# Designs tried in a protein design run: designed miniproteins, single chains. Part 83

Each design is a single chain, and the fold is of that chain. pLDDT is the mean over its residues in the fold that is shown.

## One batch from the design tools (miniprotein)

Design m2881
Fold by ESMFold2-Fast:
Structure m2881 (fold): chain A 94 residues (1-94)
Amino acid sequence: MSEAELVEKMREEIEKVLEESLKNKESADKTFEKVVELYGKISSKLSEESQQLLLRMITELQELINVGKASAEEFIKAAREKVREFTEEVKKMS
């Protein structure tokens, strides 16, 4: 599987997790933990450059949690946007 295919497949899995978190009214913290766990499964299969992009995305999502002002819905919206941006950046590098 190419790196581009791997991150696209992971984006699809994360979109499903975000949708389920929204339906279940899960906290932003719980949703963030699930996103980190899923990317953790593929991080070692990514190039060093893609791993740096992933770390940047995870750090940005963690900052949304740390400021404590994002609702679960606002966090999910931001996570969808950042996951898409990350996926597109990796595809451009591939």
Scores: mean pLDDT 83

Design m2882
Fold by ESMFold2-Fast:
Structure m2882 (fold): chain A 95 residues (1-95)
Amino acid sequence: MKEELEEEIERAMELITQAVSDVAAKNHPEDAEIIKEIGKLTIERNKAIREGDYETAIKLADEIKKLASQLENKEASESLQKLFDEIREKLLKKK
C-alpha cells in the first residue's frame, strides 16, 4: 500500500527536523531552547497540515514566527521570520 510509504517519508522528515534543530541548537547555544521549541512546533504544524487542519497549522506558524523573532542571532531571526511568513501565506490560501 502507498500509505505505508507516505508514513515512512513523514517519519523520516520528522527525524530530519529534530536532527537539524539539535545541530542548530548546539552551534547557537544562546538560542538553543528557542531553536528546539521551533523544531517541535514545526513537527506539530506539519502534522496539522497533513490532517487538513489549516487553522491549527496557521496558529502554530504564528507561534513559530514569534519564537524566531526572539532569536539573538539576527540573521537567523530575519531569515526564519521571512520563511515562516511565506509558509503562513500559503496556509491561509488553503483555508
Scores: mean pLDDT 75

Design m2883
Fold by ESMFold2-Fast:
Structure m2883 (fold): chain A 84 residues (1-84)
Amino acid sequence: SLKEKVKELVEKALPLLSPEKAEQINELMEKFEKSKDPQEQIRILGEIIRIIGEEAYENPEKREELLEIGEQLAKIRGELVKEM
């Protein structure tokens, strides 16, 4: 499912993030997994992508990996938008 793909991508990103950003993303993921509203899911994914992007620019050594994960999440978000 799309939710399982998002979870796998987020789990790959979490070890690359600062503890503060990891906590923010974990809270957003709880809301994402419980959400049945596509608009809310799209909004939450946008916030997760933004936080991953911020870490990518703050941490050059992890930038390539984080941007790749962010691009994959953005593709999934785009799929949700097309189904609305």
Scores: mean pLDDT 87

Design m2884
Fold by ESMFold2-Fast:
Structure m2884 (fold): chain A 72 residues (1-72)
Amino acid sequence: KVSKEELEREVTLSLIRMGLSVAESMLQQNKPVTEQDLALLERYRDQALALGDTETAERLQQLLDRARQQLS
């Protein structure tokens, strides 16, 4: 038995993790990152934290730090 709230949480986290994987691949390939991309990743980090997924939020924070360094 899965509650509607639990299902919604898992779907949202799955989408965030997919976005994280794509962004991580882009950074490893040294593809250009925009301020718009940074804003999206920051939103994903905040959503992961709100949903209690600290591991995914920490990974997103590490990506944000790397992306910001790449823009410098």
Scores: mean pLDDT 80

Design m2885
Fold by ESMFold2-Fast:
Structure m2885 (fold): chain A 111 residues (1-111)
Amino acid sequence: GASATATAAAPALATERVLAAASLTGADGKTRALGFAEIGPDGAVLGRTTFGAAGPRLTITGDAAAGTVTATASGLTAEDTGTLHLTAISVGPDGRPVSVGAGSTAAVGGA
């Protein structure tokens, strides 16, 4: 299986939590959710949810010093050819969304 990695800016990781969400648009043009992770202000993964018992494996990590979150999808097949999407949402101490960061994408080639 192939892998794809997308990295999104998350400068709020210096002071706030970030919810990082990853999805995959397949060869059929349909987008499916892969999972999400809550990242603490030190870059620690506080919680995560992944969807599906079979198919791509998702890992999401944070780097507070770089101000980034990174999603890696592995175990990709030819049907997963398309685009990996990563979005970072900054969350304040009250649990409310503060801002939605610019999304990041990575091409997925299973040919």
Scores: mean pLDDT 73

Design m2886
Fold by ESMFold2-Fast:
Formats: C-alpha cells, structure tokens, sequence
Structure m2886 (fold): chain A 59 residues (1-59)
C-alpha cells in the first residue's frame, strides 16, 4: 500500500526502523516490508535506498 510505504519511509528517516516495519506489517504489505528491511540493512541504514527497493516491490 502506497500510504503504508510513505509512513514507513518517514519513520525510517527518523531512525525508527521498528516503527517503519510495524506500519508495513499492519498494512499487510509483506513484499514491501521485506524489500524495505533488506535494502535498509544492505545499505547501512540508507532510507532512500530502502524506499526505492520497496517502491519497486509494490504492485
């Protein structure tokens, strides 16, 4: 869900990764959740890269 992805990005930018993940899980956006988390960790906490990866996973 686009709104959940936007909220997750805002939480992640504030350093609240756990809150970002919770928003994606609550929205049942499991593919976006996995892409966001993996990109965030792979890029050493880069919220922009996580956002791009999750956006590409959204239908």
Amino acid sequence: ARDALTQAYMESRGGRLDDAIAVLEAAKATAEHAAFRDAYLQNNGNSGEAWIAASKSAD
Scores: mean pLDDT 68

Design m2887
Fold by ESMFold2-Fast:
Structure m2887 (fold): chain A 94 residues (1-94)
Amino acid sequence: SSNSQSQQILQQLKQLKAQIASTTDDQQIKSILDQMEQLVDKLLSVSSNQDIIQESLQIAIESYQQALGKSTDHELILYTIGQTLRFIGELLDL
């Protein structure tokens, strides 16, 4: 079911958020953030469940904000700001 798939994506996002908390390497942070972006985009394409979408976007936003707080690479910082604003925009459009 679409709900089961959405729940799996939400669980994967929670796991990636935990990885951001324990990671200090900018390249590894970027890799995790790229995975989170792909999961959020997939969720938005397959789900109409507002509650799961809202929770997933909140987890992504928090993860990107955590990454921003520990990133030292200027390109990664700008990317993270841009994606955080995009996810906030999608959350506000719910």
Scores: mean pLDDT 86

Design m2888
Fold by ESMFold2-Fast:
Order: C-alpha cells, then sequence, then structure tokens
Structure m2888 (fold): chain A 100 residues (1-100)
C-alpha cells in the first residue's frame, strides 16, 4: 500500500480495493479525503472519518462512530447506518491486526 505510514489512509485504500474500486480511483479517493474534500459516496466520508478516530486517534469503535456522527450532524446516523459503519470498522480492524 502507498499509505503504509498512515493507518487510516492505508485501510481506507484497502477497503476501496476490496469493494472493487480500481487502484487509480482508490488513490484519487484517498487523496481527496486527505485534503478534506468531500467524496462522491457519502458513506465513504463517514467511514474515512471513523477510521481516523479508530486508528490514528486510537478511540474505541463505539467512540469513533459517536465522534463521526458529531462531525456530520446533518447526516441522519440512524441505527441501520451505525450498524453498517460498525460492521465495516470491525472487518477493517481484523484486517489491520492480521497485517501487524
Amino acid sequence: SPYLKNPSLKLFYEYLLLKGVSEDEAVSNVEKLQKGLKLENPFNNLLGTALVYLFNQEKSIEEAIKLTGLQFPDVDLDPEKQAKLKEELLALKELYEQQS
């Protein structure tokens, strides 16, 4: 991964590849997120932000979801969206532990 030194960017890049995004498009999305630009897929903005809280700021999954919701107050983080975000964060945490 080109983002080996930043765990949130590395995992977001790997997530996009796992979802079938091309390498060039995945790099473009990671660079936009790093620059604070909004991504076309709204869920990817939530996930990218939650990964920063979880891996760069070493928060729990529950706290990462809570802080992401506070950062995006105009997004209705209903129980279904929270469950999806938790599922993806748990999967990426397992992937990160396997790579470490």
Scores: mean pLDDT 82

Design m2889
Fold by ESMFold2-Fast:
Structure m2889 (fold): chain A 73 residues (1-73)
Amino acid sequence: SLKEALEKLRKELEELQKDPSVPPEVVQALQDDIDEAEKLFQKGTEDDRLKAGVLVIASGGEILVLKEQRKRA
């Protein structure tokens, strides 16, 4: 579910925060997007859920790119 996806993204972000090679501004932007997605999802309107889904996809994509770069470093 979307809630489970948000929980997973927060755990992955926590792991990225431990890596000093990840820029702090990137971590902050991801935190802000995940927080906004959770807030929108909790509101429960159809439009808010759509916006939350877009933010989850965007944040997940950025985290995936960062994880792949770390894996190959």
Scores: mean pLDDT 79

Design m2890
Fold by ESMFold2-Fast:
Structure m2890 (fold): chain A 94 residues (1-94)
Amino acid sequence: SEADELVEEFVRELSKIGREYREKLAKAPPEEHPAIARETLERVKELARKYMEKMREVKIPEEKLRYLQSLVEQELRDLAREAGEDPAAVRLDL
């Protein structure tokens, strides 16, 4: 279904960002890591905002949407820690 295709596309794009982030960290000196984490955090927020909006339009089950939100929020907390920010302060406005 269109809803299933959107979820699969979102998960693929999120995974791609995660892989690119880890590759950037491996190639960069430690002093550049907080800036890379901040850039990645903003990229993840924008991706989540775009796809969650589309997922609501195609009416995916709310339980599935909540699950995906929880996965994104966990990723954002991990990125906030690496950026030297308080992970408890991270929220998604969707």
Scores: mean pLDDT 82

Design m2891
Fold by ESMFold2-Fast:
Formats: structure tokens, C-alpha cells, sequence
Structure m2891 (fold): chain A 95 residues (1-95)
């Protein structure tokens, strides 16, 4: 269900120190949420090539975008990679 996907996305948002807001996902498709979750799991597992592929798939689904929008998306992807990797490492050390 969408509620289960949103709950899973919320858990990953907490892991990367980002606040899950319903407004952010107010109009996104189930497929978009599933792609984001697959990307986070790929990053956590060190599969950065797969994470990059999923990121590119998401960008393609958004259609034509400006150079500024693409640059912002690229910056955000690198930020997410760093945050997910940091929290995954901290969680493994705590376990």
C-alpha cells in the first residue's frame, strides 16, 4: 500500500537526517517512492552504480528539465549518497 511505502520512505528520511514531509510526497507516484527506496538501499549496500542508474531513471521520468534543475538534482544525489552512507556506517557501528 501507499501507506507502507510512505512509512518506509519516512524511515530512510530519518536515517539521512531529512524530515519526511507529506507535502513533498503529496503528488508523487508510488513508482517514484519505490525508486527512491531502491536507491537508498543500493547506497546503503555500497551498490553506487545501481543507485546512479536509479537516479537517472527518476530524472528521465521527470521529462525535460533545465540545466539548473539537472545540476541541482545532481548535487542532491551526491548529498543523499553521503548522508545515507554516514548513517549506515553509524548504525553498523552501534549494532
Amino acid sequence: SMAELEEEARRYAELVGAEFTEEVYDHVSRETIELQLRMYRAIEEGRLEEARRLFEEELEKRGPMTEEEREEAERRFEEIVEEVRRFAEERRKAA
Scores: mean pLDDT 68

Design m2892
Fold by ESMFold2-Fast:
Structure m2892 (fold): chain A 70 residues (1-70)
Amino acid sequence: SKEEELRFIEELARLVEAGASAQELRDFLLAWAREKGAEEEALAQLESLSDEEILELVRRLIEVGRLGTA
């Protein structure tokens, strides 16, 4: 739902503001993806992302999420 997606984006933004590591952000993304029933191949691809790629992905998700709710 939109409410669940907004909660996810808000929690993700909170982690970034708290100084979460790339690994903590990756673990958070993986946990959420598993909860939503993502395929194992998609999860493996997410796990294969570098720390820099994870940070970029997180920033983009927050930006898009905030724009979609504004």
Scores: mean pLDDT 80

Design m2893
Fold by ESMFold2-Fast:
Structure m2893 (fold): chain A 73 residues (1-73)
Amino acid sequence: MDEFIEEVEKEVRKLVEEARNGGDIKKIIERLEEIRKKVLEELKKSKSHEEMLKLIGTILRIIGAILDIELLE
């Protein structure tokens, strides 16, 4: 679980940096939405309350990143 979250957070950070460096905002947002969908699928497979809370936290961070990037438009 922690390895999955670390990889997701690493990808999100990379996409946010691409947006800040003049990357294609629309494509970056679409990619973040794909990542959010993958985290939601993992949430459906979660086996414990602690695992669910970690995944929910990750989803909220992705939503925050999308909103921050949209404000740059």
Scores: mean pLDDT 81

Design m2894
Fold by ESMFold2-Fast:
Structure m2894 (fold): chain A 89 residues (1-89)
Amino acid sequence: MSKEELLEKLKEEAEEAREAIEKKDTEEFKKELEEMGKYIEELSAIDSEFAKELAELLKKALQYVIEEDYEGAIKEVEEMIELIEKKLE
């Protein structure tokens, strides 16, 4: 998979994760996190620094969901989407 394809898939999963958080569907959110984690692992072989940055944002989003701070979780996921969009430009 190309870096561009990985970034597009990560953006899609991040958008789905945001929707899950908005619905307070923690099980769906966790599934999206696991899928994003797989793409981040693949990305780490191509761009380890960016993969690490995305992984830290995912970790923060998960922590916010555990704390039931859904607004905080959404903000972290939106930051991921913005960073991915900048890399695709």
Scores: mean pLDDT 83

Design m2895
Fold by ESMFold2-Fast:
Structure m2895 (fold): chain A 71 residues (1-71)
Amino acid sequence: MEIEITVEEGDTLDNIVERAAKELGVPKEDLVIKIKGEGNEYDPSNPEAREILESKLKVGDTIIIKKKKEL
């Protein structure tokens, strides 16, 4: 239940998250994003986490979007 997306020119985090949510069939708030090669997971519904993620992402980066783990 995860997808890989390569960041392209003109992509926004919100657009990527919306596509991933529709593809995985889950609400946006149930998703987490990980930059490939990093250990951190980011919640795109959290504004602070979104800002950190946006500051790190560049065109050509691969991100992994997956459903939040249920405890």
Scores: mean pLDDT 76

Design m2896
Fold by ESMFold2-Fast:
Structure m2896 (fold): chain A 67 residues (1-67)
Amino acid sequence: SLLDGLVERLREMAERVRDSDPAFADALLQVADQAERMRAAGVPEREVLAQTGRRLHDVVEQYLASR
């Protein structure tokens, strides 16, 4: 599914940046974990994708502001 692909990509990005920015890596994993928890709680995939997209946007903005 699109959500499975997004979660996999977030985990891959977290692994790639872990050595250079552990805080950013942890934030990416939190976004992925929250998406999985929402899916497990029965939230419709479209709503999980929308919330996950917003959380990812916020995480990326915070990362860029810290550079």
Scores: mean pLDDT 86

Design m2897
Fold by ESMFold2-Fast:
Structure m2897 (fold): chain A 60 residues (1-60)
Amino acid sequence: MQATVRVTVSSEGLSPEEALKRAEEAAREKAEAMGFEVSHISSWMKDETHAVAVANAVSR
C-alpha cells in the first residue's frame, strides 16, 4: 500500500528554513505513525506564515 501525507505548519517565530524543516519532520512522523515508510518528501512555503510538506510513503 502507499499513502500521501500532507502537513501545514505555522512559521510564526521561525525562519523559512526552520519552518520547512519542521514541516518535513511532521510529515515523516505522521506517515511513520500510520505504519508507512517515507520514500520522498517535498516541502515549500505556502505563504509567509505557513510551510507545507508532502510525504509519499509505502508500506514496508
Scores: mean pLDDT 79

Design m2898
Fold by ESMFold2-Fast:
Structure m2898 (fold): chain A 60 residues (1-60)
Amino acid sequence: DADKLLEEARKLYSRGDDLTSQALSLYSSGNFDEASRLLDEAQSLYAEAARLEIEALRLS
C-alpha cells in the first residue's frame, strides 16, 4: 500500500531530523565524533525514507 510506505517514510524523515538536531548540539559543544556518528545515522534514515517514497510512487 503506497499510503503505508509514505507514512513510514515520513516517520524516518522525522527520526532523521531528530538525530540531525542532536548532532548539531553535540557539534556546537565540541563532541565531534558523536555528532558525526549521529549525522551518518540520519543520512541512512533519509536514504531509506527516499527509497520508500520511490517504492510508493512505483505502486501508484
Scores: mean pLDDT 88

Design m2899
Fold by ESMFold2-Fast:
Structure m2899 (fold): chain A 92 residues (1-92)
Amino acid sequence: DLEETILKALLGDKEAQEELAKKYGIPVEVVEERVEEFERQLKELKENYYDFFLEHLSELNPAPSALRFAAMVLGRLEGKSKEEQLELAKKA
C-alpha cells in the first residue's frame, strides 16, 4: 500500500524512504528533506487543522489514530480537497 509506505517514511522508516525514492526516481536525501518539511508544516498547521480533525472524529470511528491524522495532513500537503483528505483518513 503506497499510503502505508508514505506514512512509514514520514515516521522515519528508512526502508520506506528508500522505497519511495526508488518509486519516484529521486535521491533518498530528497525524501528525507520532504519528511523534515512535512514535520515543519505539521507544527505550523497543527493547532487549526487538528480542530478540523476533531470535528470529524465520529466519521473516523472507532478511535482516531496518529496514522489517520498523518494521512489527512499528507492529503492536504498533496493539495487534495478537505473531503478527499477525510476519505484518506478513513482508509488509513
Scores: mean pLDDT 65

Design m2900
Fold by ESMFold2-Fast:
Structure m2900 (fold): chain A 69 residues (1-69)
Amino acid sequence: MRAARIAALVAEVRALMREGRNAEADALLLSETDPAVRQAMLEAMIDAGVEEVERAVKLTVEKRELKKK
C-alpha cells in the first residue's frame, strides 16, 4: 500500500536525520523510484533540515549572549 510505504520511509528518513545519519537518508531518497514517495521523503528531510538550522542558530545565539557579558 502506497500510503503505508510513504509513512514508513518518511519516518525512517526523519529518524536518520535526527541521528545525524544524513548520508543514509540521502541514499534512501536517491534509491526511491516512486516520485510521490520521493517527494514525501524530500519534504520530511527539508523539515528536519530547518529544525537542525533552528537548533544551530539557538546554540550560536546562546553562546554569543554568554560571551557578551
Scores: mean pLDDT 72

Design m2901
Fold by ESMFold2-Fast:
Structure m2901 (fold): chain A 103 residues (1-103)
Amino acid sequence: SVADEVARDLLEGGYPKEFAEAVRKALEKVIDALKEHAKKLGIDGTISAAVRVLKEDENYIELEVRAALFKDGKTVLEATRRVKLDKNGKIVEESEIEIRELG
């Protein structure tokens, strides 16, 4: 899956296994939500996933995990979630999944 690819990239980039696995699980939830929404709208396309660091301090890292659906070279749907992890890769806070239709 695209979530497995992101987790692999994190491991190759030197992130701990626990951190990569937490991100993979968060992305799978966001991808599943995106797929369900696309199905309701009757939209088919290619899914990509990405992670963005929003904030990092000595104790925590805050991430945005994102899945996007592309059709005809355009992003048509986006699903995002904010996740806060401790330095051991434990998820301590998760936002709701937000889905945006991009027209």
Scores: mean pLDDT 86

Design m2902
Fold by ESMFold2-Fast:
Structure m2902 (fold): chain A 84 residues (1-84)
Amino acid sequence: AEDDVLAVARYAREKAGLAPDAAEQAAPAMSPLSKAVVEELDRAGVDKETYAQLARQLRGVVDQARREGHDLSALVEEMERELA
């Protein structure tokens, strides 16, 4: 869900030493899904630069979904349909 993506983006920005934006700060506490994702990133040894890039990419995906009036599930389904 959007909140899960925003929570991961917030975590990635913090790990990169960047300030989370207002939407990321407003996201609820991490769900079990968001926690599982960040635990995997930490175990993979993702560096600070990769965290910064990930945060920007995740925020861009959320912004595009909001602009087009789609949720993230619909966006993922559309991308899978175009790649098939």
Scores: mean pLDDT 69

Design m2903
Fold by ESMFold2-Fast:
Structure m2903 (fold): chain A 72 residues (1-72)
Amino acid sequence: SELERKLEELYRKILEEFAKEISDEVNQMIKQKNINPETDQEAYEEMRKWVEEKAKEFYESLQKLIDQINKL
């Protein structure tokens, strides 16, 4: 249980770091493409899809890591 608690804390930190990186990239895209969510709905949706794809890739990688740990 102590090991499980430490792993959960590690996963939380990894998730927080990923969220910060994605947030920074999203902010950069908004600046580069001059996206206004109220006026540029199409550009906003493309950016949103990109974020969703990145999140999916991250979760799939994390799930594989958890599966490997469970096999030990």
Scores: mean pLDDT 76

Design m2904
Fold by ESMFold2-Fast:
Structure m2904 (fold): chain A 97 residues (1-97)
Amino acid sequence: RLPTAVEQDLYALLKKLKESPSGRITKEEAIEALRELYEKLGLNLSDEEIEEIADRYDVNKDGYLTLEELEAIIRGLSEYADLSLDEFLARMEAALA
């Protein structure tokens, strides 16, 4: 289970995505959310690195991300940071404390 504040941020994105008529959010919205998440984790990632992650998962290159692509980014975030999912969650909890 994700820390409450991170859960709220992720669920806010998922809610926007679910309520979107197209079932998508903008790449810009995804990048902003990832930036906040990385900051909470204490990871020293540049805006360019975050954009690269978002771009990788924008498979159709239309500047939007689907629910499936956003979930893949979250999973890939753990892998990109060289963290297990458990350690990733623990670091999120520590960063929010």
Scores: mean pLDDT 61

Design m2905
Fold by ESMFold2-Fast:
Structure m2905 (fold): chain A 63 residues (1-63)
Amino acid sequence: SASELQQKMQEIKEELERKRKEYEEKMKRTKNPTEYTAIAIQMAGFEFDADLQLQQLQQQLQS
């Protein structure tokens, strides 16, 4: 249902915000540029996956 899809989208957005904060804290703690870059790549990958899932759910909502 549309309501279920909207709830799933909200859950993904909340998970994304939590993960952003987690990675940001890790990046602030590291003094190693290589580690900083690795964490940034992990965050970017998580964001990309979340955006892809949200796109798919939004398309289902509009169907």
Scores: mean pLDDT 84

Design m2906
Fold by ESMFold2-Fast:
Structure m2906 (fold): chain A 69 residues (1-69)
Amino acid sequence: MPAGVKKLLENLREALENNDDFGAEVEIGMLQIMKWMGLLTPEDVEEAIRIAEENNRLDLAAELREALA
């Protein structure tokens, strides 16, 4: 289990709260790399989607569902 995944989720939340679309996309890209490496758990995927939905970014929630499915 990668110790850094929770930090990526924190960074995603902070980017979305600050309306930093570029920062949010960078963190989503890092999560996709972690998923490809087999380092992302189903709970991590659910939390990433939840962060996007809580910040009313349904577009990014859909992107996360497709990228991390």
Scores: mean pLDDT 81

Design m2907
Fold by ESMFold2-Fast:
Structure m2907 (fold): chain A 77 residues (1-77)
Amino acid sequence: MEVLKKLAEDALALGNKYFERGDYEKAIRYYQQASMLGDPKLQSQAYRNMSRVYEKMGDFESARRYRELSERFKRLA
């Protein structure tokens, strides 16, 4: 479990790096990996960051969906 948590944290960090560079498609891919490997706290953080990426892309429907997922998983943490 701790190995998967570290892999999820590394994926989240890579997603953040690509988000800062404006590479939104790569940011989403790494945040998706973090959401698949992480505990509920990391999943919440990944979904929150995906929501922000979709806002930057102008996809407000996806942004809202991932914000709702983030809030749901935050309650499980």
Scores: mean pLDDT 84

Design m2908
Fold by ESMFold2-Fast:
Order: sequence, then C-alpha cells, then structure tokens
Structure m2908 (fold): chain A 100 residues (1-100)
Amino acid sequence: MEEEIERKLKELEKALEEYLKANPDTSEEELREQLREAARLMAAGARKRAEEYEKKGELEMAEELREAAERMEELAEEDPLLAVAIGLAMLERIHEREKK
C-alpha cells in the first residue's frame, strides 16, 4: 500500500504540473479546494465499500478501506494531494481484487 501511495502521489504531482501549464490562470487555492472535495468523496466511497466487504466476510479488505478513508479524512485539509493519492491507490487495489 505505501509504495502504491507514493507512486500515485508522484503521478498526481506530474498531472498537476501539466494541468497548471495548460491552465495558467487557474488558482492554486481553487485547485486545492477541488482536491479536498475529491478526497472527502473518496473517503465516503471507501467507507461504503468497507461495509460491503464486511458483509461478504472479507474483513481484511474492509479494515484496509476504513484505514484509507480515515487517513484521507485526516489529511484532506492539510495535504489534499496526498489524501487523493491514498484514494487512488485504494481504488486501484479494489479494481485489482475485483477483476483479478
């Protein structure tokens, strides 16, 4: 999970740099607020997914998703980019598990 988060963070930093080059009049504050909203939505989604995994008896996955959601909620205000990176790593893990 940690190496996945680090990879997603680097990908997001690159995407953000490219976006700002394409949209030079974009406010960093506006973009940061959009990232906070994304992190909160991802956290809510993670909690809902965790409930579904618990119902299936997949307790380990449910616990990982709850921990990811909690980290995203804690980081959303101070480090929204890292919070979104955690969310993206979580979504990739869900995708891999469900598609195997």
Scores: mean pLDDT 80

Design m2909
Fold by ESMFold2-Fast:
Structure m2909 (fold): chain A 91 residues (1-91)
Amino acid sequence: SEEQLKEIEKYHEEVKRLADEAAARDPRARMYADGVIVLTDSALENYKKNKEVAKKAFDDAIGAAEALRQVDPELGGRIVEALRKMKEIIE
């Protein structure tokens, strides 16, 4: 629905903002933050066309966010939660 699209867009902007904030706090987070952003973008490009590809991209993004969580537990944890909510909306 259009309401689900707006909710996904809201979480997408939150994920990007939190990832960039984590990288700004600690340069060690930069590679994981970039991975989260790229994989989340890939998931959203595919979620209406191929749900299985989108779900895999979300799982890979969650993996990158869990790695970021080892560097920044607060921001990494918040990114994981946002990504899980986005994945639930597309299921």
Scores: mean pLDDT 87

Design m2910
Fold by ESMFold2-Fast:
Structure m2910 (fold): chain A 66 residues (1-66)
Amino acid sequence: AADELLAQARAEWLALARTLSLEELGARMKVDEPRLLAQLLALGVPLDEAVRRLAEIVREARKVAE
């Protein structure tokens, strides 16, 4: 389900945020984000909602890495 996919992405990016620099985390999220967006769209999540929910997780991970 979309919520499980987002929860897994959040857990992965938060774990990376604790070990990687902000630049390294940004590079990793740049690769992962388009893939996750495509997967959310394939699951029927509207584009606006998928973008908003991913942006929320990105913001949280960046805050942990700071």
Scores: mean pLDDT 84

Design m2911
Fold by ESMFold2-Fast:
Structure m2911 (fold): chain A 69 residues (1-69)
Amino acid sequence: MDKIKQALKEGQQLGQQTREQGRQQGLPQAVIDQLSGDAFGQPIVKIAKEMMDEGVSSVEIAEKIRKAL
């Protein structure tokens, strides 16, 4: 019946897990806030971390994630 809502709940759980992983990996608050706004999951965390490793600013990373949504 509401399998779509069930899938959305599962997506929200993945979003919570992704946000928690981002916090554990020390992502900037601006990036973590963006992860809270959408539940894109693990790939976004990896991209953000790679950009941080290359010295990209947290503001620019947050903007890139926001534009990808």
Scores: mean pLDDT 64

Design m2912
Fold by ESMFold2-Fast:
Structure m2912 (fold): chain A 85 residues (1-85)
Amino acid sequence: SLEEIEKIRKEIEKLEEEIEELLAAGDLEGALEKLKERIKLLKERLELILKDESLKPAERVGRILREIGDIIELEKEIKKLEEKM
């Protein structure tokens, strides 16, 4: 549902703040763990968007493309961070 999508958005925003703090503190292991949690939420949100028949076609396509882009970008960041550890 749209309500579930919005809930996940807020959880992602909180994780982004936690990741920033961990990176600033030099906690690469903690940051990596939170980045992996964020990817799980992005994939869950993508699943909800794909199943949400209330979204207009253009809005649905736009949200799907943004979500896929965010997942790919985050997977690259995780790999880059793992290479630093």
Scores: mean pLDDT 83

Design m2913
Fold by ESMFold2-Fast:
Structure m2913 (fold): chain A 67 residues (1-67)
Amino acid sequence: SKRKEEEFKSLRNELQEILEKIDEIVADPEKYKKTIQYIRLKHYQASPEDQVYFEEALKYMEEKAKK
């Protein structure tokens, strides 16, 4: 549906911006924490089908922070 397409595009755009600033975000603990919380909130509100995209984003961010 149109809503699912919009949510997917929004997430992809946000991920693109986060990826471009990943080093800056990871270097700032407060900024990183806020970014993770924002993505988690979106995951919690997403439809079951859309949750997969948010889960992949969260895993990627957490793996970057651990290394």
Scores: mean pLDDT 69

Design m2914
Fold by ESMFold2-Fast:
Structure m2914 (fold): chain A 87 residues (1-87)
Amino acid sequence: MDPAAPATEAFVRALLDHWRREFLALLAEAKTPEELEALRAQHEQAVASLRRFIEEHVPDPAARAAALAELDRVGAELDAAFDRALA
């Protein structure tokens, strides 16, 4: 049987890509400060949930560190998008 580690890495990557696309689309549609605040709260909860998922489901320390670094990179991209929407 093939090892499951590459499948886990691919799943985490796909999950981060999906989250990124979803929030960028929602930001483009936001028209009010209340909508932007709601999206910020959802973004913060999504980051916390994804970090917990990675910590719980990626047992290899090196793969976990790489997944968390990718989460931080995507999070920073979305933070920059929020800053642009608020300007």
Scores: mean pLDDT 76

Design m2915
Fold by ESMFold2-Fast:
Structure m2915 (fold): chain A 85 residues (1-85)
Amino acid sequence: SADEVVKELFGISKSEFAKKLKELAGGKKTVTIEQIIELVLEYIEKGMTEEQKELLAKAIEKAAKKSLELTASEFAKILVEVANE
C-alpha cells in the first residue's frame, strides 16, 4: 500500500507525508519536482539506506517524465508503482 511504502522510506504515515508536501507548497494544491527533491534530501541527511535512495530516485525520475507539478497523492501513487517493480 502507499502508506506502507511511505513508512518504509520516511518513517511517517502517508497522511503526514502529504501534510509535509502541502507545507512545502504553501497554499497550493501541487508541489514541484524541486520541492519533492528538497524534502527527500532532508530525509537522506537523517540516514536513508542505499535501497531507499534508489527507489526515491526512480520515483522522482518517473514523476518528472509525467509532470513538473503533482499532488502528494499522485507522488505516493508513483512511489507504490516503483516499489512494486
Scores: mean pLDDT 78

